# Designed miniproteins, single chains, continued (4): the designs that were tried, part 46

Each design is a single chain, and the fold is of that chain. pLDDT is the mean over its residues in the fold that is shown.

## One batch from the design tools (miniprotein)

Design m13681
Fold by ESMFold2-Fast:
Structure m13681 (fold): chain A 57 residues (1-57)
Amino acid sequence: SVDEYLEEEKKKLEEQRRRLEELVAEYRADPEATARRTGQSVAFLEAMVREYEALMG
């Protein structure tokens, strides 16, 4: 049903937000280890974290 579809979509968005929050917390704890684990540069992760923090307060 449409209601089941909307609930599934909400869960996906909540999971994406949770993963992003976890990534931000991980980066704050150890930027270099997070960069190594994700394969991203520290500069890229710092820019992403700053953008997230600016949007969320």
Scores: mean pLDDT 81

Design m13682
Fold by ESMFold2-Fast:
Structure m13682 (fold): chain A 61 residues (1-61)
Amino acid sequence: EEAYDLIAEGARRVSEALQAGNFEEAEKILEETYEKVSKIDPDLAKSTYNLLKKYIEEKKA
């Protein structure tokens, strides 16, 4: 499904940015992914955004 493909790609890119210590890039990728997914499935976009945002914040701590 198109929305899940976008989420998988976004999550992969966020993980790569976090591994590089690039939190700004990770947050930018998250926002771009949210915008794309929200046009297809806004409920899924919100759930995925909240999950990945929490993950990024945990990595900062």
Scores: mean pLDDT 80

Design m13683
Fold by ESMFold2-Fast:
Structure m13683 (fold): chain A 61 residues (1-61)
Amino acid sequence: SPELALRLLVHNSGVSEEVARRALEMARAGASIEEVADLLVREGGLSRKTALGAARALYEL
């Protein structure tokens, strides 16, 4: 579920709902895991390791 992926980003990673929604839209548009992770580092304030884990979860949900 896209809503489940978004909730997991906000709840588990502390990313804002706006940034989480943009990450999900990038994933839906066919962006790579690394491109989504870069957004989460740049705008979500996550470490690269955490951002990569969160980005992978968007493709697995």
Scores: mean pLDDT 79

Design m13684
Fold by ESMFold2-Fast:
Structure m13684 (fold): chain A 84 residues (1-84)
Amino acid sequence: SLEELVDNILKALRDKDWDAFNRYVLELALQLLSEGVPEEEVLRIVNEITQAALDYKQGKITLEEAEKRIREIFKEAKELAEKA
């Protein structure tokens, strides 16, 4: 489910497990595509999530801010999937 993917992505982010993070982000992209979300929107979502993680990894934002941004993007992803 999308909710399980959110939890897995956030756990990987907290653990700094970038291999797991990338795997779950790819699984999210494939799930959204399978639900009929346009490729352009899926790429935008993936880029925003990846950017939040990169900003955290580089010390530009806190873990709490990165988690907040990712949760906000997931709310948008869920709305797009519901409309597709």
Scores: mean pLDDT 88

Design m13685
Fold by ESMFold2-Fast:
Structure m13685 (fold): chain A 77 residues (1-77)
Amino acid sequence: SKLEELARELREAARELEARGHTASANAARAAAVLVEEGKLDEAVDILRGGAWYAESRGDTEAAETLRKLAERVEKV
């Protein structure tokens, strides 16, 4: 399903973020994947945008941009 594909995309992004040392951002993406599978799309967007804000506040602009793009993908479902 479209939600299963989106959850997979979120988990792939989480693996890439974790590989780069962005553990908090990876955890946000994984939490969002669970929420997407549960059909809680608004909550998934909130987690991703909150994670992006936190990453940016830490100077982690690349992780923040990744999480914002994922939030936009969830919003378009």
Scores: mean pLDDT 90

Design m13686
Fold by ESMFold2-Fast:
Structure m13686 (fold): chain A 68 residues (1-68)
Amino acid sequence: GALELANAEADTGLSAEEIRELAEEILRLVKEGRHEEAVRLFERRTGIRKSAERVRRAAEGMLAAYDA
């Protein structure tokens, strides 16, 4: 929801558009079972290291918030 979105923006320093693109790419990798690549992509783009579960949850929450 909104809190997860605001936290993601604060944690990453990315714009809303950049977060949306990143979230879509992360979820695509997760769908293919490439959880480690999703985590590495998130870390590479944001400089923040999170667990695969947190990265997936953040991406799902971001897309839900932006599409609403």
Scores: mean pLDDT 70

Design m13687
Fold by ESMFold2-Fast:
Structure m13687 (fold): chain A 143 residues (1-143)
Amino acid sequence: MVDELVRKYSREFGVDEELLRELLEETSGFDPYYRDYETGAVGLAGFRSSYVFDGFPSGLSVEELAKALGVKKEDLTSTDPETQIRVTARLLAKIQEVTGGDRLLTKAAYLGLLEGPEAASERTGLPLETVRELLERVREHLG
């Protein structure tokens, strides 16, 4: 079940279990078959095949993020539920090195990296400029 994988990977990577759960619930409602035809988002964490060709909205390439996380490039566009949870948890672990474990900032950086700074600002209530400055810091630590 999704709950078992969330507990497994949040403990393995030392991330906030409730934040990981919240992000998956807000993205897909825990539906591993979730699809958004407007964005191309698929699965529990809403990964997009367009990341391979366009990069992430943050300006990172799939190659850059895969290297930063120590994962395979294919993992960042995987439709596999366990792979999506594992990669999301690993990304949150890297982000919390910058945010000091602040839950709201970690959420904003995660959303900003994958969906863009405007979407992160809207979903967290943080000012757009604050999100952009946070993403610059996170991007420097990921490169």
Scores: mean pLDDT 83

Design m13688
Fold by ESMFold2-Fast:
Structure m13688 (fold): chain A 55 residues (1-55)
Amino acid sequence: PGDDLVRRVLERSEELRKKGDELMSKAKTEEEKQKIKKEMDDEIDRAGDELAREA
């Protein structure tokens, strides 16, 4: 179970990283890019909490 959790954390983190990269590439302004960075940081924290709860 622990190994599976670690794998899911890694995959989730990679997926969020890819989503963030997509959003950043589509962002047209520096303000949008800053918002995306903050949103990604918040989502990473939330995903970590969710995975910890699922364990």
Scores: mean pLDDT 76

Design m13689
Fold by ESMFold2-Fast:
Structure m13689 (fold): chain A 74 residues (1-74)
Amino acid sequence: TDLIAGQLLLNEGKYEEAIEPFQRAADRGDARAYLLLGQAYDKLGDKETAIEWYQKAVELSGSKRAKEELEKLK
């Protein structure tokens, strides 16, 4: 699945390559991909985009982890 493919890429440090599989999962309505997109953008240094995806993860999936990540970002 796209979530598994993206997660494997994240684990290998291939953050930019992980975005496309996670974006496909999000586009299909898999709200779990919002947290993972936030993590990928955060690792790439795109803090503003990471915040947007973490906010969606909190709002649409109730992600406690995304909420914790938002507290670290200012």
Scores: mean pLDDT 83

Design m13690
Fold by ESMFold2-Fast:
Structure m13690 (fold): chain A 66 residues (1-66)
Amino acid sequence: SHLEEGKRLYAEGRLEEAAEAFERAIEEDPSNADAWAQLVFVYAELGRHEEAARVWERLQALFPQL
């Protein structure tokens, strides 16, 4: 799955490719909170702080019980 691919790429330090994989995972299953959370962390590590903040806000809106 794209989620597992993203996690593997992240472990390898391939952060931009990991972000792309997590973006695809969200497109295929927007109910997967793990994919949203992983994307926030990867964007932050890439210095894409504005994008990380927007994804975090959407994560909180979609999963308010978390």
Scores: mean pLDDT 85

Design m13691
Fold by ESMFold2-Fast:
Structure m13691 (fold): chain A 59 residues (1-59)
Amino acid sequence: SAARIAEVEKLPKERLELNREIAEELRKIGEEVDEVIRVIREKGREAGEELMRKLKEEG
Protein backbone atom coordinates (compact mmCIF):
# COMPACT_ATOMS: atom_id res chain seq x y z
CA SER A 1 0.00 0.00 0.00
CA ALA A 2 1.00 3.67 -0.39
CA ALA A 3 1.14 4.03 3.41
CA ARG A 4 3.70 1.16 3.71
CA ILE A 5 5.89 2.68 0.97
CA ALA A 6 5.87 6.06 2.78
CA GLU A 7 6.92 4.35 6.07
CA VAL A 8 9.83 2.53 4.35
CA GLU A 9 10.99 5.82 2.74
CA LYS A 10 11.19 7.37 6.24
CA LEU A 11 13.67 4.69 7.46
CA PRO A 12 17.34 5.78 7.67
CA LYS A 13 19.55 4.38 4.86
CA GLU A 14 21.75 2.66 7.49
CA ARG A 15 18.73 0.74 8.84
CA LEU A 16 17.77 -0.49 5.34
CA GLU A 17 21.37 -1.67 4.74
CA LEU A 18 21.47 -3.40 8.16
CA ASN A 19 18.13 -5.14 7.44
CA ARG A 20 19.55 -6.49 4.15
CA GLU A 21 22.66 -7.83 5.95
CA ILE A 22 20.49 -9.46 8.65
CA ALA A 23 18.26 -11.08 5.99
CA GLU A 24 21.33 -12.51 4.20
CA GLU A 25 22.78 -13.87 7.49
CA LEU A 26 19.43 -15.47 8.44
CA ARG A 27 19.24 -17.15 5.02
CA LYS A 28 22.75 -18.62 5.47
CA ILE A 29 21.93 -19.80 9.02
CA GLY A 30 18.74 -21.45 7.69
CA GLU A 31 20.75 -23.37 5.07
CA GLU A 32 23.25 -24.52 7.74
CA VAL A 33 20.43 -25.61 10.11
CA ASP A 34 18.77 -27.64 7.30
CA GLU A 35 22.08 -29.42 6.61
CA VAL A 36 22.57 -30.18 10.34
CA ILE A 37 19.03 -31.66 10.53
CA ARG A 38 19.76 -33.81 7.45
CA VAL A 39 22.99 -35.17 8.99
CA ILE A 40 21.30 -35.89 12.35
CA ARG A 41 18.47 -37.80 10.60
CA GLU A 42 20.98 -39.83 8.56
CA LYS A 43 23.11 -40.68 11.63
CA GLY A 44 19.95 -41.52 13.61
CA ARG A 45 18.92 -44.00 10.91
CA GLU A 46 22.39 -45.65 10.91
CA ALA A 47 22.30 -45.95 14.74
CA GLY A 48 18.80 -47.49 14.56
CA GLU A 49 19.93 -50.06 11.97
CA GLU A 50 22.93 -51.03 14.14
CA LEU A 51 20.71 -51.40 17.24
CA MET A 52 18.30 -53.66 15.30
CA ARG A 53 21.21 -55.81 14.11
CA LYS A 54 22.52 -56.17 17.68
CA LEU A 55 19.05 -57.12 19.00
CA LYS A 56 18.74 -59.86 16.34
CA GLU A 57 22.17 -61.26 17.31
CA GLU A 58 21.26 -61.25 21.05
CA GLY A 59 17.76 -62.77 20.52
Scores: mean pLDDT 74

Design m13692
Fold by ESMFold2-Fast:
Structure m13692 (fold): chain A 65 residues (1-65)
Amino acid sequence: SALDAFREGLDAYHAGDLEGAAEGFRRAIELDPDFAVAYDNLATVLERLGRHEEARRYRELAAAL
């Protein structure tokens, strides 16, 4: 489920696995494109990875929900 993918992303984030966190949050969005909190968490992880343009895009998508 989208919630399970989101939880997996959070677990990766807490373990310091930013790439794994991004993967979990992307999967949550794929399963539920209206999952606003997954977009915000993905943007936060992308900012920490230095992917600032991608992070901005996902925040814009969340704001449009």
Scores: mean pLDDT 86

Design m13693
Fold by ESMFold2-Fast:
Structure m13693 (fold): chain A 61 residues (1-61)
Amino acid sequence: LDPLDVASAAAEVLKDLPAEQVLKFAYGILKGLSDEEIAKLSGLPVETVRKAREEAEKRAA
């Protein structure tokens, strides 16, 4: 999967969150960070990050 497509899909999955937090999540995806690293960067629970990544990857595929 292209990280850019996954990051774009992630913005739609996380649309109810503040834009700053969505951008931090997308940045983590683009940089190839782990779910744990994205959770620390964004302040989201690791489980939420994992589920959001899975949904974004499904939308990007």
Scores: mean pLDDT 78

Design m13694
Fold by ESMFold2-Fast:
Structure m13694 (fold): chain A 74 residues (1-74)
Amino acid sequence: MIDPVEVLKELAEQAIKDGDLWTALLFAEALYRAGDYETAIELYKKVMELAEKQGNEDIVKRARELYEKAEKAK
């Protein structure tokens, strides 16, 4: 039996390794919708850090907005 939450987490981690931070945010947001707020928050923080290193302000802004939303839901 495949755990959908674990699959989403693995996909998000793979996207981060590939440098695809937009895809990583999509899977982290899917984890948030599935109720795994803590994992989503961790992924948003990691994406923000990597996006800041890349100078991608659009991703930093989006990840921060999603992080604040997830923190309020926790």
Scores: mean pLDDT 81

Design m13696
Fold by ESMFold2-Fast:
Structure m13696 (fold): chain A 70 residues (1-70)
Amino acid sequence: SAEDAERRLEAELKRMIEKYKTINPELAEKLASLLEQYKVADPDQRRALLDEATKLLMEAERARKEAEKG
């Protein structure tokens, strides 16, 4: 259900925030800000905030993998 998807996404965002607190504190702060905005956002804004968080996570994971190989 949509509710289950939202709970899963919130849990994953919280997990990523904790993971990145030590690895990339600036990213963790941005993700935490987006999660707080998501909690009080209108439905239309929620999608945009989730998309932005996903984009930041994908870019950070790619950069991290590249750094590990270099």
Scores: mean pLDDT 76

Design m13697
Fold by ESMFold2-Fast:
Structure m13697 (fold): chain A 57 residues (1-57)
Amino acid sequence: SVKEIAEEIKKVAEENDLYMSDEDAEKIAKRILAGKPPSFETVSDEDLYLVELYKLY
């Protein structure tokens, strides 16, 4: 299911004109499945859109 969630994350990113690598999508998918959100304390531009993608799942 990690691979399937990563694919969906990549599709959502592409639909919003955001670049998402396979590696980053898998990291987000693994965190979602483990119930661990991405870190919000060191927000960069990359972290900001990862947070937005996480909210969609």
Scores: mean pLDDT 63

Design m13698
Fold by ESMFold2-Fast:
Structure m13698 (fold): chain A 68 residues (1-68)
Amino acid sequence: SSELRNGLLQALKSLEEGDVTSALAALDDALKLPMPEEVRELLEKALRSLREGDVETAIEYVKKALEL
């Protein structure tokens, strides 16, 4: 959906700017939307990586989700 895509683009921008708080909020909001299971799994992995302080890995998972 356009809402999901816009949310992921916002999360990606926040991650690339080092704004982890905004990225976490954007990913949490995105996870409330309907999506394919493969996309949901990638976003949950991104969220986990962010909670562990691994911003680069979170960026990779969000980018993979955007490719689907």
Scores: mean pLDDT 87

Design m13699
Fold by ESMFold2-Fast:
Structure m13699 (fold): chain A 79 residues (1-79)
Amino acid sequence: MSKEELEAETLLALAEMYHGLGDVLYSRGDKEGAIETYKKALELYREALELAQKSGNTDLAERAQKLIEEVEKKIEELK
């Protein structure tokens, strides 16, 4: 594993944690908190995608892209 791959995996994992927290906040009726938390996840997913693409890890890049699309849809639905 390259340094860029490890960094991408770490950012993806951190983004997944924020994504899950956003889901919890939304389920508890905190729409504002959910949106802000999803935005943080989105930022981290986008950074993970860039690093995955630079390292040539197609599987990681595809996973990040799918999660970006999922979070973007959730943010749009909550506004």
Scores: mean pLDDT 86

Design m13700
Fold by ESMFold2-Fast:
Structure m13700 (fold): chain A 90 residues (1-90)
Amino acid sequence: MTPAQLEARVRALAGAVEETVRELEAALAAGDRARAKALIEALETLARQLEALLAEGRAAGLDPAVLEEAERTLRRAREAVAAGRKALGL
């Protein structure tokens, strides 16, 4: 994988994480507990994948600004999972 391809994969996965956070927030607001639970599980999986790609990106010497943006997205995902679990009594 070239550095440019790896950067594109990090950005794409960070975008998927952000979309899933929005869907989780919407499900929680709607009181759809079953959907919220499924989205928490999906978000945990995406967060693990993003963490792995960030480790690969650091090793490959990707732009620190790209890595820092994706790390902010990862932190937001972890906060959303924690808040969602609390809201569901998990």
Scores: mean pLDDT 88

Design m13701
Fold by ESMFold2-Fast:
Structure m13701 (fold): chain A 55 residues (1-55)
Amino acid sequence: SALDRLRAITSAWGLTTKAQIIDFARKAAGLDVTADDSLEAIAARVEEQLRARAA
């Protein structure tokens, strides 16, 4: 799933908490995500951004 792929990437970079993952999504992917967003929703948005960049 998108969440499993996101966790694989963030874990490799030492990012293990939701707050660290949000910071990664905001800075690395340019996403307007917050603590109010679910981790699954954040993962789906990161996946979409990566897919858009790969195309």
Scores: mean pLDDT 74

Design m13702
Fold by ESMFold2-Fast:
Structure m13702 (fold): chain A 71 residues (1-71)
Amino acid sequence: MDEEVLLALGEIYLGIANIDESRGNKEGALESYDKAIELYREALERSTDPEVRAQAEAGIKDAEERKKKIE
């Protein structure tokens, strides 16, 4: 299902961003957080499932909060 794939990709990019952040790669982390947010937002637009929507919203919040700390 497309929205589940978008969630999985969002989680992957969030993980990549966390690794880059831990290594001090600020630019790489910011790019991956932006990509994760984009994917989660697309999942929200496509999904009618409350669980999928909750996961996407949580992912966006986590990515935005982490991005703000390293900007």
Scores: mean pLDDT 83

Design m13703
Fold by ESMFold2-Fast:
Structure m13703 (fold): chain A 60 residues (1-60)
Amino acid sequence: DAEKKKRKERAREGAIAVARGLGPRAGAQLGDRESKEAEAEGDLATAEGLREGSRIAAQM
């Protein structure tokens, strides 16, 4: 599903961009929180993208 993949990619890129602004630790914490909120809303593609971006941010 191309739309789900694009949404996931956008969420991942957004989480990384936030980490570049706030720093890797703060960015990872924010991404984790937003991922949980997206899961609660049932948006699994966005949650997965945010989780992936948060993981990348934690390694920066």
Scores: mean pLDDT 75

Design m13704
Fold by ESMFold2-Fast:
Formats: sequence, C-alpha cells, structure tokens
Structure m13704 (fold): chain A 77 residues (1-77)
Amino acid sequence: SGRERAQELSRERTLEAARRALPELAEDPVFREAAERDAIEAGASLGMVLMGRSVDPSATPEHARRALENMRRVVEE
C-alpha cells in the first residue's frame, strides 16, 4: 500500500536525519513513538525545527520543545 510504503521510507529517513542533526531529539521517547505512529508528520516537525535552527540556532531548544509537545498530542490520539 502507498501509505505503508511512504511511512516506512519516511521513518528510516526521519530517524537518520534526527540522529545526524539533533541526536538528543532522536533519543527522546516521544519523538521515537511519533515516528513509529506517523513518520511523515514526525519528519515534517523535525524539518521545521532544523529550518528554525538555520535562522536562529539559539531558539532550537524552544522549537524542539514545541515539536515534542505537538507530537505528544498526536501520540495520545
């Protein structure tokens, strides 16, 4: 199925990107669970955090915190 294939590819790429660019997030249980449930959305959230870091690295912890907060809500659903 297209959705299952897209999720599997996104899961591997999202986890690899997180390990390379933001290892602390890659080890977070909420991020790992979100990637397992919806890797495309988890990847999009990671992309937003990394884009924010490119503009203002000092804001990275706040952007990561908000991303994890949003992921926690998705995991609860």
Scores: mean pLDDT 78

Design m13705
Fold by ESMFold2-Fast:
Structure m13705 (fold): chain A 82 residues (1-82)
Amino acid sequence: SLEELKKKLLEALEKLEEEVKELEEKYKDNEEAQKLLEELRKLIEETKKKIEEAKSIEELEKIAKEFLARARELAKKLVEAT
């Protein structure tokens, strides 16, 4: 169902937020890493709002694909910064 998929996606983002917090603590003295982690936090917050507002499974799939593409780009930059 739509509601079940939303719940699973939101739970996955909450777990990712915990990982982001751990990385923020690990790289607290790395200014470039901190900026990238802030961008990732903003992306997660934006994506949570889009998930909550989504009216169909097709919209959720689009939201997930867009999130993964942007998250991968940020992850690549983070690896290069650390």
Scores: mean pLDDT 87

Design m13706
Fold by ESMFold2-Fast:
Structure m13706 (fold): chain A 65 residues (1-65)
Amino acid sequence: MRKLVLAAVSLEIYAVSLGVRLRAEIRDGTLVLTLEGASEEQAKEIEAIAREIGKDLGIDVEIRR
């Protein structure tokens, strides 16, 4: 869905604004996020935002560090 792509791009832009490298992939309706250089607090914030997006779109979210 177009909204999934927009959500992924928005999260990547947000992560860059925090100095975090984020890779977003969509696999079989699941949003997979890989975080590099994130602090524990930054990772939690990105995770919370991603979960909210997933809930709104009815998709699963997986976070890797």
Scores: mean pLDDT 76

Design m13707
Fold by ESMFold2-Fast:
Structure m13707 (fold): chain A 55 residues (1-55)
Amino acid sequence: GEKLLESAKALVEELLAAGVPREHVRIVADWLASQVEDPELRERLLAAVEEILAA
């Protein structure tokens, strides 16, 4: 639940800090979301990633 979302956000921020292109970060986020069975958690994860990428 919450810990998975926080870990995903931390991973996205670490990848961006390491200079990974936004396109590659989206691919990683999509793959992570595909591992989530809960549709609500999946949508929340994707929304949080897009918010980080839009900032």
Scores: mean pLDDT 80

Design m13708
Fold by ESMFold2-Fast:
Structure m13708 (fold): chain A 62 residues (1-62)
Amino acid sequence: SSERKRLEESRRIAAEIGRELRRLAEPLDEAYRAHRDDPEAARKAMREALEEVARRYREEKE
């Protein structure tokens, strides 16, 4: 029972972290979806989105 409780808590924490990560990764999903028929364009757009997400995260952490 104690182990199951810790498992449920870990799952809840993982879900919360997942939501935060999804909020940060939203621009990545947008970039990929906009260029899904062109892998090269998708890669470039995703790289640009990643750089922007990293910049915002750094500003938040400063």
Scores: mean pLDDT 73

Design m13709
Fold by ESMFold2-Fast:
Structure m13709 (fold): chain A 61 residues (1-61)
Amino acid sequence: SMRDIMEEIAREAERMVAEGRSLEEIRRAVLEKADEAGLSPEQKEALLLATDIIVQEARRA
């Protein structure tokens, strides 16, 4: 489901932040997973916006 995909991506984004990866690298990884999951362009855009928020929150913690 979209929720399960979002949870997986959130965990991976948090891991990549902890590893010191850039936002660009994290966005690229998210897009790769979205393509693998067969998401539409609109869903990919929404997912990238959510990823930006997740990365900001993870960096604040």
Scores: mean pLDDT 80

Design m13710
Fold by ESMFold2-Fast:
Structure m13710 (fold): chain A 58 residues (1-58)
Amino acid sequence: MEERERALEEGRRAVEEIKRFGELGERAEEALRVSEELGLVPEAAEALRSGVEYLRER
């Protein structure tokens, strides 16, 4: 319950950061939304967070 909510917040923050890179932000938003339907929010949030780090290091 709390873990899922925290992961969702982390995912939303990652999406916000990815939006600075244009089209990737829309894809990140859709991925997080789909993960909510599939019950994979923690995994999606972790992947999005890794994506932010990757983009920031370029």
Scores: mean pLDDT 76

Design m13711
Fold by ESMFold2-Fast:
Structure m13711 (fold): chain A 83 residues (1-83)
Amino acid sequence: SKDELLDELTEKIKNGDAQTLSDVLSKAKEVGVPLYIIKDIESTAVLLGAKPVTQLTEPSEETKDFTKDDILLLRTKLRNAVK
């Protein structure tokens, strides 16, 4: 399922495996997975520090690993921004 795929990719990203994520997304594009699914996964992955395949958003630096604390902080900032 999509959710199971996201969980697996999240774990790999936490290990700094951005190349694996990029490879999976590239293969999905070539196989013809709908673009909206690819963008959804990519958006989540970029928030966790992976490089975007479609350059949907820009990471601050070439290599970045998010910890659980970083993810929590990001969620808190987004929540506060909505107000």
Scores: mean pLDDT 56

Design m13712
Fold by ESMFold2-Fast:
Formats: C-alpha cells, structure tokens, sequence
Structure m13712 (fold): chain A 56 residues (1-56)
C-alpha cells in the first residue's frame, strides 16, 4: 500500500467517525430537550422531539 493510499483511507475513516459522533450528539440533545418539555407538561412536544431523535 502506498503512503497516499494510507492517507486516503485514514481521511475517509475520520470523516465517517465524525459523522457518527455528530449524529449521536444531535440525538442526545433532542432527547434532553424532550425531557425538559415533558417536565413542563408539554407532552405532545416532548413526544415529537423523541420521535425526531430516533431518526437522527
């Protein structure tokens, strides 16, 4: 394997990992917002946020 091939594969792996990490953070953020809305009695909004978090 050439140095250029190793570098290319490394960059692709880093991009894939960053995308996965961003999706995890977005999901956690939406779930946290859902919990806050539920604590305020906004059950319908809380459910919508939880549903969105499942898709992120």
Amino acid sequence: MTMDEIQQRGMEALRARDDQRRRMYSRQYLRRQGQQMQSQGLTDISQSLFDISQRV
Scores: mean pLDDT 71

Design m13713
Fold by ESMFold2-Fast:
Structure m13713 (fold): chain A 95 residues (1-95)
Amino acid sequence: MSKEELELEIEVSLALMALAVAKLAFRRLAAKPEPDPEELRELKRELEEIKRRLEELLERAKKLDESPLIKEVIEELEEAIEEADELLEELDELL
């Protein structure tokens, strides 16, 4: 594993954790009969930033030499971006 691969893995792990926290926040807000529009807008901004970060990491991963680890990281990032898009769509329906 190169230094670049290790740094990418750490940054990806942090971005995936941020997405997991945002998903939990969304579930809590969606469970309320009348979610606060301000809290929904704040979460939308956070998810847009997380998605942008995931897309940047995906671009970086695609520039690295193809290894089983990098392929796995690319797949995880693509799934995470799709999940962030789905959450953003659901947030727009609640707004």
Scores: mean pLDDT 84

Design m13714
Fold by ESMFold2-Fast:
Structure m13714 (fold): chain A 76 residues (1-76)
Amino acid sequence: DLEELERLEEEILRREEELRERAERGELDELEAEIAIGVARLELGVARLLASRGELEEALELARRGLEILEEALER
């Protein structure tokens, strides 16, 4: 379901914004935030490529991993 991938992408973007805002406030390490964002974007990029090839289940798994990375960073 491409709509689910789009929702995960939107959630990833929202969590990226939250991470940047909290890092700017000094609530978490800026380097750790940038690493988490970079890894999440890499996972999302590969997910989009897999989805374009019809491998939607694998795409959703990678997108969820990207979201988890950002959520873990926000919990620190």
Scores: mean pLDDT 84

Design m13715
Fold by ESMFold2-Fast:
Structure m13715 (fold): chain A 116 residues (1-116)
Amino acid sequence: MIVLTESGGGTFAEGSSARLTAKISGADLKNVLVGWYRQAPGELLELVAVIGPDGTVRYAPSVEGRATISVDVAKNTVYLDLRDLRREDTATYYAFVFSGELNTLTFGEGVELTVV
């Protein structure tokens, strides 16, 4: 069973920076896609950032140039660094693991980020 333990949420000032962290158990980050979705109040679920096992990264246009996704393979952890926070970054952020072998997408419980 894949389990994601997320942290780094809270209330942040507009223009500040946040780091969201997800510790992953039950999957080897060398073999899976990992990333972050978010859902703003009243909006659809949006893919924010993803990193593949080959190190290829993709970002949503809404965060391009303000976000960095990174992995610490030894700690089995994925990070999302968000800079120059905007009120539209207010959302619940969900870390995910996609296993191509199992054709399964697993989400964390979500971490809330509020920009004021």
Scores: mean pLDDT 87

Design m13716
Fold by ESMFold2-Fast:
Structure m13716 (fold): chain A 81 residues (1-81)
Amino acid sequence: DKRIEILKEEVKKNPNDAKLYEILGRELYKEGKYEEAAEYYEKAIELEPNNAQTYLELADAYEKAGKKEKAEEYRKKAEEL
């Protein structure tokens, strides 16, 4: 996970960059690390709460992690944006 390690260092240097959290979440999702991906997507939403696409990506990560109720919640939030 060299790419993920680099992204974690970049997030540490730039903790308020929502885009870095999104990228890290996507890379973790690709590796099948769905719960960890959701964690970083939540940080991205905290920084940019009006990005509907990030809510949908978070919902997909929760669905893959077996957290159906959370996935449905974030899908509905994306529809409201």
Scores: mean pLDDT 86

Design m13717
Fold by ESMFold2-Fast:
Structure m13717 (fold): chain A 55 residues (1-55)
Amino acid sequence: SALEERLEALAARTGDPALEAGLRRLLQMHRDGKVSEEEAALAVDIAEQEVRRRE
C-alpha cells in the first residue's frame, strides 16, 4: 500500500512516458506477487537514479 502509493505518485508526476510505463509495470508485477515490496522499492530507487544520471 505505501509502496503502491509511492509508485502511483511517481508515475503521475513524471514527465517521462517510459518511466511511467515502467512504474505501472512494476506495480502490476508487485500485485501479481512476482516481486517483493522491498524489491519493488529498490527498483523505483534505481529508476530515479538512472533518470538523474541521464540529466
Scores: mean pLDDT 74

Design m13718
Fold by ESMFold2-Fast:
Structure m13718 (fold): chain A 56 residues (1-56)
Amino acid sequence: SVLEEKAREYIRSVLSEEEVKKLEELVEDPETRLLIAGEVVLTGKSVEEVVEEIKK
């Protein structure tokens, strides 16, 4: 969908290529990927730290 394409563009614009790869490996759900990317940007935490917090 257009919204999924825009979400992918946003994630790639705010995260490094390495962070995007880790996010895609750890998280399959597109909406959860967007939420994690936003949290990484807001907090400065790593992708792995934010994923770990959500999996509690």
Scores: mean pLDDT 79

Design m13719
Fold by ESMFold2-Fast:
Structure m13719 (fold): chain A 62 residues (1-62)
Amino acid sequence: KKEKLLEEIRKIIREGDKITDPQVQARLIGLVLRAIGSLEEGNFEEAEKDIKAARDLVKKAL
């Protein structure tokens, strides 16, 4: 489960590299860092929420 969520984060980072708006990039970075923190704590539910929010943000920005 952790490995799958890390792979989702990697995809989000790769796609987020196309975002040119600095404010959107800052929000994306914040969501990704929080998701990683949640994964390190074993809180997969919170990590999934932040990953979903980050994915939605990238989709809206591109």
Scores: mean pLDDT 80

